# Designs tried in a protein design run: designed miniproteins, single chains, continued (5). Part 66

Each design is a single chain, and the fold is of that chain. pLDDT is the mean over its residues in the fold that is shown.

## One batch from the design tools (miniprotein)

Design m18277
Fold by ESMFold2-Fast:
Structure m18277 (fold): chain A 76 residues (1-76)
Amino acid sequence: DTALAERVRALGEAARQAIEEALKKYPDVKSVRATLELLDDDTFRLRVEVESDNPETAEKARQFVEDRLRAALAAA
């Protein structure tokens, strides 16, 4: 309960930081959306969507955010 809330809060903070860093690093990116859905205590569904006129930059930004969130999930 409390531990789960703490974990979700930490993952939300990691997502915010990753998105902020991606937007600074990839100025061609218009928006980044990361959705993390908890299916059970150990199972998550992660979706990262990036909007950019440059598909190569969009893929790099998506991978950057995904890698950051995977690391945060592994560390929790």
Scores: mean pLDDT 76

Design m18278
Fold by ESMFold2-Fast:
Structure m18278 (fold): chain A 78 residues (1-78)
Amino acid sequence: SIVEEVREAVEEVLKKEGLNLRKVAEAVNKVLQEHGISALVGFLNGDPNKPVILAPSEEAREAAEKAAKAAQEVIKKY
């Protein structure tokens, strides 16, 4: 699932780069793109608790929101 792939990708970023939110966002967006979802996730002002999402449709937004939440859960456990 997208959520599991995001968790794995974010865990790998944290192991190699530490808490680098730019690299976390890049990993999340790569998973979304590999699933054909044209949404973008970022973090406002370097705050992992402030995800920002750009999405052209409600379905893309829902997928991106689930992905952002999965990334936040991994960061919280780091």
Scores: mean pLDDT 87

Design m18279
Fold by ESMFold2-Fast:
Structure m18279 (fold): chain A 102 residues (1-102)
Amino acid sequence: DKEALLQQIEDLLELDPRQAELLREAAERLGLTPAQLEALLAYLQDPANRNEVRATLTVASAEPDRERALAIVERHLKRLLAEVVNDPEAQKALAEEEKLNS
């Protein structure tokens, strides 16, 4: 389920409490499915990918504005799901957002 997958992701990334909170909130706001979280967990099996995501969470956790911090994490997660893990649902959502805001 979502809770178990989020916990595995947090453990794999060795997140501090603020980084973990931002990741969980971003995942909830984006409505990530268990399948998308499993895809993210698979992506994070590569140490280089873990370093990339950890760097983004470090930048986000240093942002004093909570909404800006969440936007940093959400943008990175959307990109990973759409561009890297080839999630069709995330690709469609990103394309619709780009059409409306062009």
Scores: mean pLDDT 78

Design m18280
Fold by ESMFold2-Fast:
Structure m18280 (fold): chain A 94 residues (1-94)
Amino acid sequence: SPLERFRKGLEEAAKLDTDGMAKVAAYFRAVAEGNKKAIEALKPEIIRDYGEVLPLFLELATKEQLREMADLIIEVGGEEVRKKADEILKKYGA
C-alpha cells in the first residue's frame, strides 16, 4: 500500500540520518512536554539543520499531535532512533 511504502521510506531515511531523526523526535517531545531547557538547546540545531519552518509549524500543533509525531518517528526509525532520542532528552531532565 502507499502507507507501507511511506513507512519503508522513513525506515531507510532513519538508517541514513539516525541522528537527525532522533533530534527531531526529541524536539517534538520536548515541545509537547514543555521542557524549556531541551527546547532552548535543540531549537537552534533544528533551525540550522531544517530551517525555521519546522519550529514554527510545531507551535501550531497540539501536545497530542506532537507526541504522536514523535512516536511515529521512533516507531519507524526503530530502536537506535529511540535510544538516541532518549539520550538527548535525558541531558535535560526527561
Scores: mean pLDDT 77

Design m18281
Fold by ESMFold2-Fast:
Structure m18281 (fold): chain A 70 residues (1-70)
Amino acid sequence: SLAERIRELERKFREVANRVLQTKSPEDVEEFARIARELLELASQVMTPEEVARFKEAVDLALQALRDFV
Protein backbone atom coordinates (compact mmCIF):
# COMPACT_ATOMS: atom_id res chain seq x y z
CA SER A 1 0.00 0.00 0.00
CA LEU A 2 0.99 3.65 -0.30
CA ALA A 3 1.16 3.97 3.50
CA GLU A 4 3.59 1.04 3.68
CA ARG A 5 5.69 2.63 0.91
CA ILE A 6 5.85 5.89 2.88
CA ARG A 7 6.94 4.04 6.04
CA GLU A 8 9.68 2.23 4.08
CA LEU A 9 10.95 5.48 2.52
CA GLU A 10 10.87 7.16 5.95
CA ARG A 11 13.06 4.36 7.29
CA LYS A 12 15.47 4.72 4.35
CA PHE A 13 15.47 8.48 4.90
CA ARG A 14 16.75 7.99 8.45
CA GLU A 15 19.36 5.44 7.32
CA VAL A 16 20.73 7.70 4.57
CA ALA A 17 20.74 10.73 6.91
CA ASN A 18 22.90 8.76 9.36
CA ARG A 19 25.19 7.67 6.51
CA VAL A 20 25.63 11.28 5.32
CA LEU A 21 26.64 12.37 8.82
CA GLN A 22 29.37 9.70 8.84
CA THR A 23 30.64 9.94 5.24
CA LYS A 24 29.84 13.54 4.19
CA SER A 25 29.94 12.15 0.64
CA PRO A 26 28.32 14.19 -2.16
CA GLU A 27 26.74 10.98 -3.49
CA ASP A 28 25.10 10.28 -0.12
CA VAL A 29 23.83 13.87 0.12
CA GLU A 30 22.26 13.54 -3.36
CA GLU A 31 20.61 10.24 -2.37
CA PHE A 32 19.24 11.87 0.78
CA ALA A 33 17.73 14.74 -1.24
CA ARG A 34 16.17 12.30 -3.71
CA ILE A 35 14.52 10.22 -0.97
CA ALA A 36 13.26 13.41 0.72
CA ARG A 37 11.57 14.53 -2.51
CA GLU A 38 9.94 11.12 -3.00
CA LEU A 39 8.64 11.18 0.58
CA LEU A 40 7.06 14.62 0.08
CA GLU A 41 5.38 13.55 -3.18
CA LEU A 42 3.89 10.40 -1.64
CA ALA A 43 2.84 12.21 1.55
CA SER A 44 0.85 14.73 -0.50
CA GLN A 45 -1.19 11.85 -2.00
CA VAL A 46 -2.34 10.17 1.24
CA MET A 47 -2.01 12.63 4.12
CA THR A 48 -3.94 15.69 5.25
CA PRO A 49 -2.45 19.13 4.51
CA GLU A 50 -1.48 19.45 8.19
CA GLU A 51 0.36 16.11 8.17
CA VAL A 52 2.14 17.00 4.92
CA ALA A 53 3.19 20.37 6.40
CA ARG A 54 4.78 18.67 9.45
CA PHE A 55 6.51 16.16 7.17
CA LYS A 56 7.84 18.96 4.96
CA GLU A 57 9.14 20.90 7.98
CA ALA A 58 11.15 17.87 9.15
CA VAL A 59 12.54 17.31 5.64
CA ASP A 60 13.44 21.00 5.19
CA LEU A 61 15.27 21.02 8.55
CA ALA A 62 17.29 17.94 7.57
CA LEU A 63 18.18 19.35 4.13
CA GLN A 64 19.28 22.69 5.61
CA ALA A 65 21.49 20.87 8.14
CA LEU A 66 23.12 18.89 5.32
CA ARG A 67 23.79 22.07 3.32
CA ASP A 68 25.67 23.44 6.33
CA PHE A 69 27.89 20.33 6.29
CA VAL A 70 28.84 20.85 2.64
Scores: mean pLDDT 76

Design m18282
Fold by ESMFold2-Fast:
Structure m18282 (fold): chain A 93 residues (1-93)
Amino acid sequence: MPKEVLELLMEAGVHHLKAAFYYLESKHADKEEAIELLKKGIEAAREAIELAKKAIEKAKEAGDEFGVEEAERELRASEEMLRELEEELKELE
């Protein structure tokens, strides 16, 4: 895997973990705090999605089929996280 693809995937993973952290914290917070935590989670999930998309682009340019698969898997996971965060936020607002 090219270093650029690996670095983008690692950054996407960090933002995905931040989104997951905010999601979990929102379940133990009061309503007002939960709304703010979910908004932070949505921002983190969107950052993970953008980084995963860049990783797909760089992997394709390099002919790295494995990197494309890994980046597409990360993209799908981050898109699912974003959907869950947005649904939870709608239930609270």
Scores: mean pLDDT 89

Design m18283
Fold by ESMFold2-Fast:
Structure m18283 (fold): chain A 80 residues (1-80)
Amino acid sequence: MLSEEEKKEYEEVDKWMREKVAEIRANVDQLSEEEILARFKEIRDEILKRVKNGYAGSILLARLLADLTEVLVELERRKR
């Protein structure tokens, strides 16, 4: 189990990540694929920096990859 401090850090980073992904989704029509990938990389790097617990970090990264996949599918849908 996470310590109370690690749990608080996880919850804060999870909220921050969700807000950043929502910003990318809101601006997907104004962003290039390269810019979207760069923003997701910045979110990934920040998660790795802030979340010291490997299990919690893995959960956040898995969710981030799922969100990235959904955004890339939306971009491809718009190109057709």
Scores: mean pLDDT 80

Design m18284
Fold by ESMFold2-Fast:
Structure m18284 (fold): chain A 91 residues (1-91)
Amino acid sequence: MQAAADALLAASDEGATRVVTAAQQGPAAAEQARDDAIGHLEAVTAELVAQSPSPADAEQIRNSGKGLIETLERIGDSLVARARAAEAAAA
């Protein structure tokens, strides 16, 4: 359980960092990084669920992954919107 929680948190943190960095390159880069980060976190969640020895552990991992994906989606959407606003202001 600790290893699964650590893996999910690491994937989420890496994803958020990628989106922040990509947002400096523009809204298209931020959108791509957001989508890639969400996809990666979904894949990590699915792998951890598949490796889970119990249905209860699988449900806990699924719920934790869903919460982190929703958080990353909100952060990503906010950064994309800010990058679009910056591009519009520069035009």
Scores: mean pLDDT 82

Design m18285
Fold by ESMFold2-Fast:
Structure m18285 (fold): chain A 101 residues (1-101)
Amino acid sequence: LTPEAVERLREILEKAREEMKKATSLDDFRKVASRFILEVESVLREAGFPDDLVGEFVKRLAQAFAEEMRKVEAGEITLEQAVEDFVKRAREILDELAART
């Protein structure tokens, strides 16, 4: 990743985090997370990343989100905790992507 692409991805994540912290329902969380994942996909495609690599990281972000949704629906964690856990995992996934490129 170029330094500019890394900075853009970090800005997208921080904006998504602020929007997710305002979520009062699972539907709000899903809408913000889906938009975040689509924005990440767009940045990676615009940066010229191979489709398979973009697909890998988009899938990993979607799986991380799905796991947090499952935990909230099962009553294992609160929505607030799911948001923080998802943001942390998304940051780790994006940091791994930056390290590989």
Scores: mean pLDDT 84

Design m18286
Fold by ESMFold2-Fast:
Structure m18286 (fold): chain A 61 residues (1-61)
Amino acid sequence: SENEKLKELIEKLRELWEKMTPEQRQAFLDRLIAKHKERRQKGDKTITLEEVLELAEEVLG
């Protein structure tokens, strides 16, 4: 179901966050804020949880 998929994505995000250093967590938050600001300025859709996971994986990798 859609709710089960959402729960799995949230749990994956939690696991990635727990693996991050404080510096990586700050970088992740900064990138997330910057992307939100860009989407807001362009009138685009809100960032999806899947896009948030991609940002987290980029920072951790």
Scores: mean pLDDT 83

Design m18287
Fold by ESMFold2-Fast:
Structure m18287 (fold): chain A 78 residues (1-78)
Amino acid sequence: SEGQRALGETAQAAIDAGLEDEVRALDETIAKYGAQGDVEGALRAAIDWLRRVRPALPPAAQEVADRAIAVLEELLAS
């Protein structure tokens, strides 16, 4: 999905910025919610993570993070 792609692109930018621990924490949190079938919890966690790491990213990656947030918020509203 577009949201998953933009989230993945943001995660790669976070790794490139030295935030590998933040990306690992996201993966663990999403896996936990996935195991519980809690799609809404996974979406909220991803949005909160994106907002948290955004300030540490270069401008081009911040635009990708903003796109990811917008797409995931639309999914959460559906």
Scores: mean pLDDT 86

Design m18288
Fold by ESMFold2-Fast:
Structure m18288 (fold): chain A 94 residues (1-94)
Amino acid sequence: SMKEIEEGILEAFRRGAEAGVENPDNPSLLSLGIGGAKRLIDAGRPEEAAEILEKILEKQPDDAITLRLLSRAYRALGDLEKAREYEERARKAE
């Protein structure tokens, strides 16, 4: 069914995001993790994406892409104060 295919795709995005958390010093796996988190946001899973991105941010605190995605995730969650904070941090990181 389409829902089973959708859940399989979301599982792949989650695994990609987890790879970035586990391997923050590997640029390819970090990029995969960030990409997975972005796709989770786009798929309507911003809470899950935010948790993964915050773990990546603990290891890479000035990563502008991670900070911007956290801003997007928190906007989707309705936390406009955190969204603004992460966007300001992203601007300073660039």
Scores: mean pLDDT 79

Design m18289
Fold by ESMFold2-Fast:
Structure m18289 (fold): chain A 67 residues (1-67)
Amino acid sequence: MKKLEFEFKLGVKEVEAAVKLTIDPDNAEAKKKLDIIRDALERLKKAKTDKEIEEVEKELEEKLKEV
């Protein structure tokens, strides 16, 4: 169930970033955040263990701090 909850959270963040990018297509920060979130979603879909899910969550948090 943790995987579904995290996927839902990422989906909401993806929609928010996509909406911002739709309003301002030149928003480099929104584009970078959208790319980071989409990469995390792809990794999450391939994750089969709780450890792999936690690794995706940690990488997402670290990359989002750089933006």
Scores: mean pLDDT 79

Design m18290
Fold by ESMFold2-Fast:
Structure m18290 (fold): chain A 80 residues (1-80)
Amino acid sequence: EEEKKKREELQRLRKKINEEVDKLEKDEKELLEYQLKALVERALLLGVATEKEVEDFLKETKDLPLKEQIIKLNDWIRES
């Protein structure tokens, strides 16, 4: 009986953790979108890329997670 109650409490805690993780993932997505925009502006300001080159990069990487897009764009800026 106690084992079943502890298991149910553990499942409730896991659900709460998953809900908090989902919320953090949404907040992280907004931050990553802001970082991507800032990095694009930086690339343009440094003259490393033109607007067309940035558009082509974003089209190529659209299927990648935002975090990977940021990493690839940052690497591209550093390699230039």
Scores: mean pLDDT 77

Design m18291
Fold by ESMFold2-Fast:
Structure m18291 (fold): chain A 96 residues (1-96)
Amino acid sequence: SGAEEMRRLAREVYEELPEEVKKRLEELMREYEGLSDEELEKRLEELEEKMKKAPLDEEEQIEFIALAAVLAHRKFGHELEEVIGLMEMERRRKAA
């Protein structure tokens, strides 16, 4: 049932994203697929460091999701929707 909850949350979050955001995610993911794991991990770490000091802007949030999705797919076989679902579950866990 955890997998069903994750898919439901992923669908809800993804479907609510503006079409422009979805298109930008797809474009960034294609660009990041051409980069090495080391380059992707470095970019992700830079965004994580920024988040410790201030909230990410909209473009930086999209970049973070795209980087996390590509890395999660390479290392664990997760699809974009699964990554979004896992992030939403973690957010709700911390808010509880």
Scores: mean pLDDT 74

Design m18292
Fold by ESMFold2-Fast:
Structure m18292 (fold): chain A 74 residues (1-74)
Amino acid sequence: SSMEEKREKQIEAAVEMVRSLAEGLLASGRFSPEQIRAAARRMVDDLARRFKFSPEDRERLYRRVEEVVEELLA
């Protein structure tokens, strides 16, 4: 449905925002992997609240972000 498509796009936008944050922190060379993971988690919580995600959508966002962050830290 249109509402489901809109939610999927919001999740994708949120993943890209967190990816950009994590890439910037990693590129700076000033943050540990633990600090980058913590910053990503905080941003997921903020974005989930801003977009009014359900607990299920927040968990989905968190899992996708965790995969992206671990790939960047590999």
Scores: mean pLDDT 86

Design m18293
Fold by ESMFold2-Fast:
Structure m18293 (fold): chain A 80 residues (1-80)
Amino acid sequence: SEQELLDHLKTIIKIALENIRKAVEEGVPKEEIEKWAEEFLKKLEEYIKKYYPFLSPEQKKEVEELMEEFKKEVKKILEE
């Protein structure tokens, strides 16, 4: 279902951000983390494309907000 898509996106984004924080703590170069985050985001966009036409306007906005928040959080983590 479309709600399962949103719940799944929230979960995988949370895990991705936790992995990024761990990578920073372990001294992984910023450029490598940025590249990984970009590749992760591209894979999410491909996954979303299959379901996007079936989402309500509110759900579409939530998806877009989740993607933008991921980008903001990555930047924030890398600035810390």
Scores: mean pLDDT 82

Design m18294
Fold by ESMFold2-Fast:
Structure m18294 (fold): chain A 55 residues (1-55)
Amino acid sequence: MLLDIEGVGEELAKKIALYAIKNNNGKLPRTLAELKKVEGIGKELAEKILKKLFE
């Protein structure tokens, strides 16, 4: 889960979900570029999220 990633708390997980609903028609961001568009996510955190979700 997103909450299992160090640096991703409940608030940031909520922002990722909201971004998906508002900008990606409910689909989770699948690339570093898309994850970095979420407010509060920098390059390092985006890389950690992407690796953890998609290995």
Scores: mean pLDDT 69

Design m18295
Fold by ESMFold2-Fast:
Structure m18295 (fold): chain A 98 residues (1-98)
Amino acid sequence: SSANEKLEAFGGKIGAALQQIQAATTEEEQVRILEELHRYVLEVASTLDKETRLTLLDLAIDTLEGVVARARAEGRERFARVAERIAEELRAERERLS
């Protein structure tokens, strides 16, 4: 279905963004990619019905929580704080919709 196709495309772009973060040479580049991912999540979410939007937000939040945990384990405190802020903003958006 169209909704499933959008969720699959979304998952693919998240995967690509995570690979780009790992390949990035600087913390500034990693933060830029993460902020671009945040904007992409909100843009795609705005085009979806409520139920699909909630699913997309849950996927994005789960992904960011994993990014935060890994960044903290690796001592990347600035990157972890940006990822945590984005996760909190997405959780607030999800609560607004619930």
Scores: mean pLDDT 84

Design m18296
Fold by ESMFold2-Fast:
Structure m18296 (fold): chain A 85 residues (1-85)
Amino acid sequence: SSRLEELIAKAEQNYEMAKKILEKAKKGTASKDELVIGYGKAHGAAGLYEEAAKLSTPEQQKELLAKAKESREIAAELKAEYEKL
């Protein structure tokens, strides 16, 4: 459905932004503001993947929920990087 496609596209956008910020954080070049933004994007991606999973086939649901879990793990890593500052 168009709604499923929209949710996945938004989830992927938020996921990629969070990953870029995490890579920057691991290099020690992320600001505190960037880490806060990345954390929000990672949690946003997780929620969008979880909503997409509800609209997907059983086969797609497993993959989307795995991406949601990965997004939550990115959020946890960004929080850890913030706490080091």
Scores: mean pLDDT 90

Design m18297
Fold by ESMFold2-Fast:
Structure m18297 (fold): chain A 58 residues (1-58)
Amino acid sequence: SMKENLEQAEKIILDLLEQGLSEEETIKETKRILKEFGVEVSESQLREALERAKEKLK
């Protein structure tokens, strides 16, 4: 489902940010990984997942 896809994107984003990637690199890499899983997520949805991930890192 779309909700499950967004939750997966958020988890990937959290991991990449913790590895020290920039926000832009994280978005690009997350999109690439999700395509490998056969999942398509829009840029705006990825940006929303990024903001949620940043809140969890506080």
Scores: mean pLDDT 82

Design m18298
Fold by ESMFold2-Fast:
Structure m18298 (fold): chain A 91 residues (1-91)
Amino acid sequence: SAELRKKADELIKEAEKLKKELDEAIKNKDIKKVKKIIDELQKVIGQLDKVAQQANKAGDKELARRLVLTGAELTVKILRAYIFIKVKEKE
């Protein structure tokens, strides 16, 4: 559980950094950078899901729930970024 929490904290910190970089790339209208950050965020979502599954198996349901919610937040950010890309590629 302590080891899983440490891994979770590292992933959440990575997610926050990538979210900030995504917002900056969108502000700068840098489509190539937005696409790269989406790929990096999807990788983090996959890792969050794996740690959430391990937390569930260990009985740490609170940690598992927090990680699932974090992944959901990142998914919403990615969807918004895809809309941004679609709009900009048509201009």
Scores: mean pLDDT 88

Design m18299
Fold by ESMFold2-Fast:
Structure m18299 (fold): chain A 91 residues (1-91)
Amino acid sequence: MEEELIEAAKKKDYEKLKELFEKLVEKLKSLSEEEEDEKQRILEGIARALNILDPNFIEEAQIKVADAKSEEEKLEGFLELAKKFIEEQLK
């Protein structure tokens, strides 16, 4: 799934990218604390796909979420920014 997300980014297939992104976000929300390795793998895949579309996205997103009070809020902020970025590409 993560490799499919990266391929969609390389092809600029924004509809497929959005579909796969939403599926990965749902999977992230379903993971337990014991599945930390899988959570990191999914997050790395999302970051790699977004970096293909805009190499500056990750750095800019990290700056925007820096004011969040918890690591969970930073993650939620990052995923919201990623979703908005992908949706803007579909217009």
Scores: mean pLDDT 78

Design m18300
Fold by ESMFold2-Fast:
Structure m18300 (fold): chain A 94 residues (1-94)
Amino acid sequence: SAPSPVQQLVAEAKALLDEARAALAAGDYATARRHFVQAGRLLSQAANELGDEEALRRVEELTVLGLTAIARRDDAAFNAVLDEMEALGDELAA
């Protein structure tokens, strides 16, 4: 039972989202931003492999929302975006 390419991309993205959350909790906004952007790229790649145009648009929307939240130091809004990105990853891996 080897994971699919999409499942591998989602697993890596979820690990990066967890690292972004830990960096945010430590007050390291630069590291949180880097891991978040990398996670978004992996989720976009997963959506593209599935041909899921709606998921791709959702990743792009969440990326803008997350970058806006981190620029404003809105930790609650950024955590909400991380939660939605994790949920989207779970849908893509299903």
Scores: mean pLDDT 91

Design m18301
Fold by ESMFold2-Fast:
Structure m18301 (fold): chain A 94 residues (1-94)
Amino acid sequence: MMLSPEQTGALARIALETLYREWNENHAPAEVLIQSVENFRAFLLENADLSEEAKERLTALFDEIKAKIAAGERLSREEVEALKAEVERIAASQ
């Protein structure tokens, strides 16, 4: 079942908010957070109606997030809101 760009953006926003809470507030293990990012990325690539360019941009964004988690870095609220806006722009691009 294919997700629309609007549904893709909404789900990504919810996933990023959940990731922020688990990462910064609940201090979930890095391996669990990285696996959650990979599972969500795989879900979007298989189910979202996205152009190949949008898929590549989302993959690069998720790789950056995984790298920050692996490095033990914590995201600020401003960084999370910027990431949500970027995912919405990528999803809206097709």
Scores: mean pLDDT 78

Design m18302
Fold by ESMFold2-Fast:
Structure m18302 (fold): chain A 62 residues (1-62)
Amino acid sequence: EEEAIKKAKSYIEEARRALEAGDVPRAQQAILKAGKYIGEISDVEKRKELSAEVGEIARRLR
């Protein structure tokens, strides 16, 4: 679980950096990877927090 949280946060940061750089395909790929690791997290509060961050980034990609 700790590794899943670490990976999810890593990909969320990658998605944010890609979005700021205008690299939409990279941001989309990072979001998909973050979502996979978020699904492995059993802590409901952490999962909701990270899912909200992913959702915010995904909305900006539109």
Scores: mean pLDDT 79

Design m18303
Fold by ESMFold2-Fast:
Structure m18303 (fold): chain A 82 residues (1-82)
Amino acid sequence: SMEERLRAIGRAAADEVTRDLGVSPGAARGLAGAMEAAVRMGMSVRRAGELQASGYENMGEYKVAEGARAMARRAEEELRRL
C-alpha cells in the first residue's frame, strides 16, 4: 500500500541520516513521523522537510536540520518511483 511504502521510505531515510550525519535515532524517527504526517495532510515532502529544518535550526540543532533536508530529498526521489 501507499502507507506501507511511505513508512518504509521514512525508516530508510532515518537510518541513513543516523549513519551519515550522526543524527540520533530518536531525532531521526521523530523527523520521519512528522514528515509522514505532513505528507498525509497534503504537504509536499520538500515543504515538510524545510519546516522541520527551520524548527530545528531555531533550536540550534543544525545537524538535525541538515538531516531533515536530507530525508526530504531521499523521500522525494523514492516517491517519484511510485
Scores: mean pLDDT 82

Design m18304
Fold by ESMFold2-Fast:
Structure m18304 (fold): chain A 118 residues (1-118)
Amino acid sequence: SEADKLAIEAALSTDIEEALKKLTEAIELGASPELILKALLGLAHRLSAGYEKGEVPEELVRKFLDAVRKALPKLAEIPREEIEKLIELLKGVKERVENEELRKEIDELIKEIEETVS
C-alpha cells in the first residue's frame, strides 16, 4: 500500500526530519503496525546513538515523541517482546537529553506504551 511505502521510506530516509514527516503521514494513512514499529526503532536508534551528549535537538526529540504517541493504537497490535525494544531505545534517547521536562515527557510516554501493550 501507499501507507506501507511511506513507512519504508521513513525507515530509509537519511534526514531524520524528513523521516519523521513521512512516518507521521504513514501512520495517518494506516501503514502496517510492523512497518511503523521498524521505522520508530530506526529513528530511536539514530537519536540515541547518532548524537553526542547535549547535541540532541529538543525539537526533533519532541517530534519523535509525537510520532510514537500517534502510533500507539497501531502498536497495540504488536507482540510485547517487540515493543520492549522501543522502550529500551526510548530510555537511550532519554540519556542523551539534558532538559529535565523533556526527560519527564519520555518517561510518561514509556508508561503510555506499557499500558497500551499490557
Scores: mean pLDDT 80

Design m18305
Fold by ESMFold2-Fast:
Structure m18305 (fold): chain A 92 residues (1-92)
Amino acid sequence: SLEEKLAELERLARAVVSALRRRLGDTPTVREIERLIAELLRALRAQDVEAALRLAGELVSHAERHITDPGARAAVEYLAGRAVALARELEA
């Protein structure tokens, strides 16, 4: 169900944010990533596919520009990819 897929993505998002805080600390970059993730999850719950795809792109762009740690960057990109896949399922 959509609810179960969203719950799984929300669990992944919490794990990613926790890992970022452990690796990078509570930095402005991590706080902005957390804000973008919260907005992305809100768009997906609203089934706003256009907003979800835009926010996933912004999340990847922000990680590429501001995160030099390859593991931290990969975690954010993985989360964004999972969100894009869910958004595309909502269009079908």
Scores: mean pLDDT 88

Design m18306
Fold by ESMFold2-Fast:
Structure m18306 (fold): chain A 91 residues (1-91)
Amino acid sequence: SELEKLQKLVEEIRKELARNAEALAATELNKYQAFELQMVEAAVNGDIERLHELYEEALKWMEENKAPQSLLERLEKLYEELLKLAEAAAK
C-alpha cells in the first residue's frame, strides 16, 4: 500500500538523520524534519508543484548548512518516491 511504503520511507529518513545527528545541530535537524513533513503532505495531496518547490527549498537549505552527502542522497530518494505517490494521488 502507498501509506505503508510512505511510512517505511519516513522511518528510513529518521534513521539516517539520527546517524548524522553529530553533523547537524538540533535546530537544523528540526528544520530538515519540517521540510520532510511538508513534502509528505504535498505528495499525499497530489500537489506536484508544491512538492517540487519544497524539494528545491530543502536542497538550498542543506547546501547552505553543509549537510552531509548521505542526507542529500536521502532527500533525493525521498523526492523520487514522493513524486510517484503525488502522481498517483493526482489521478
Scores: mean pLDDT 75

Design m18307
Fold by ESMFold2-Fast:
Structure m18307 (fold): chain A 67 residues (1-67)
Amino acid sequence: LLDEIRAAAEAGDLDKAVQAAERYIKEHPDDVEGFLEAVRILAEAGVPAETIIRLAKLFNRERKKAA
C-alpha cells in the first residue's frame, strides 16, 4: 500500500493516492512512521491540506481502536 501511494502520487492520480493512504491507515493503525511517510508523499504531490487533516483524523481514530 505505501508503494501504491507513491506510484499513484507520481502518476498524478491524487484520488487513487488518497484512497491507498486510507487503506494503509486502516490496515496499519499503529504504524506512525508509515503514516507520516504517506502524508509526506501526498503533501509533496499537492494533495490539499484539508484532505491531509482528514487523513490524520482517520489515523487517530483507527489508532485509538487498535490500542
Scores: mean pLDDT 80

Design m18308
Fold by ESMFold2-Fast:
Structure m18308 (fold): chain A 75 residues (1-75)
Amino acid sequence: MAAARAAWAAWQAANLARYQEIAELEEANSPEAEEKRRELAAEQAAFLRELAAATPDPELAARLRAMADRLAELA
């Protein structure tokens, strides 16, 4: 259980700079902002689905899939 949570937290921390870059591009009204935001959301959803498939905890797997589905709606 803790391993999946740690992996997700590490992924978010590793990608914090990408969120900041997207925010700056949005302020500049750049078309790249929308593209990068969609790409990041799709990568987040894919990563969470991979974590769900790898976790032995079915309850945690269900929660991770729900988060991925929610993020996919933003892509």
Scores: mean pLDDT 78

Design m18309
Fold by ESMFold2-Fast:
Structure m18309 (fold): chain A 73 residues (1-73)
Amino acid sequence: SIREEIERLEKEAKERYEEIKKNSKEEEQREKAEELIREGREEALRLLGLDVERFREDPSWAAPASVLEAVEA
C-alpha cells in the first residue's frame, strides 16, 4: 500500500541520516540529511498523488510521517 511505501521511505531516510552522522562533518551531515529527508517527502507526496509544489511553498511537513498526518486530515 501507499502507506507502507511512505513508512519505508521514512525508515530509509532515518537509516541514511545515521550513516551520514557517523562519516561526515557536522555541516555536511546537516546538508545531506536535509536533502534526503526532502527527497523522501517529495517522493511520498508524489506516491499519494499530492501537490509537491504545495509542499515547497509551505514546508510545514518536517518529516515523512507528517505527510501521513496531512492525508489523514
Scores: mean pLDDT 61

Design m18310
Fold by ESMFold2-Fast:
Structure m18310 (fold): chain A 59 residues (1-59)
Amino acid sequence: TEAAERAFEAAKAGDGKAAGEAALEHPEDVRQAVEELQRRRTAAGVNAASAAGEALKLQ
């Protein structure tokens, strides 16, 4: 899903707000995926965009 890809890129950049807003405009399925990325970044409390991207790619 292109929406998921956009949200994923925002999450990688450490932009939780943009990722969350994208999720709010899309179906629950996409919203849940984006929320997981957002939650992971928030729980870690770090600004590691590259680390988030690496983890998401390696999943």
Scores: mean pLDDT 60

Design m18311
Fold by ESMFold2-Fast:
Parts: structure tokens; C-alpha cells; sequence
Structure m18311 (fold): chain A 105 residues (1-105)
């Protein structure tokens, strides 16, 4: 389970690196799919944190990562969750920057 998460995270980080190095249509399509999945994890965590005072955002995010990848919660560390959040945020910023450049061109 932890190995599956580490492999998924490595794939996310590799797609982000490939997008930054050479943004081909294939890499952009892959990055967009991963962005949607990462954003859904973040949105689920925000909703759960807002619904109850029993979970902080980090606990809700760890639960959302476990659910999204079909792994036990015990396989999700705070470090892995923070790295998923960082990759998701970096992807959001890349797509936002690309859209800004199109609007200014």
C-alpha cells in the first residue's frame, strides 16, 4: 500500500517535471488528469474539515488521499500528503500561468 502511494507520487512528480521541461500535448493531457484528481482530493479534505470540528485539514487530507488511491489510511504519511498537495498546487500554478500568458498575448 505505501509502495503504491510512493509510485503514484513519483508518477505525479515526474509528469510535473516533464511538463516544466517540454510541455507537449500528451504531457499536458496527463498533467490535467492528475490536476483534476489532486484538486478533488483537496476539495474533499476542505469539505470534511468544514463539516466537523473532529478533523483538522491535514487529517482530512490524509483520509482523502487514502480514499482516492484505494489504500489504507495507515499507508498515508503526512510527508506523502504534503508532497501530493505541493505537486497539485504546482500544477494549478502552471495551468494558471499558461492561461495568463494566452490572455496577455
Amino acid sequence: AKKKLEEELAYYEQVLADYKANPTKDIKDKAKELLVKGQNIQDNAIIQALKTSKKDFMEAYLDAVAEAFGVPRSAVTEEIAKRFAKVTWDMIMLFADERRKKLLA
Scores: mean pLDDT 78

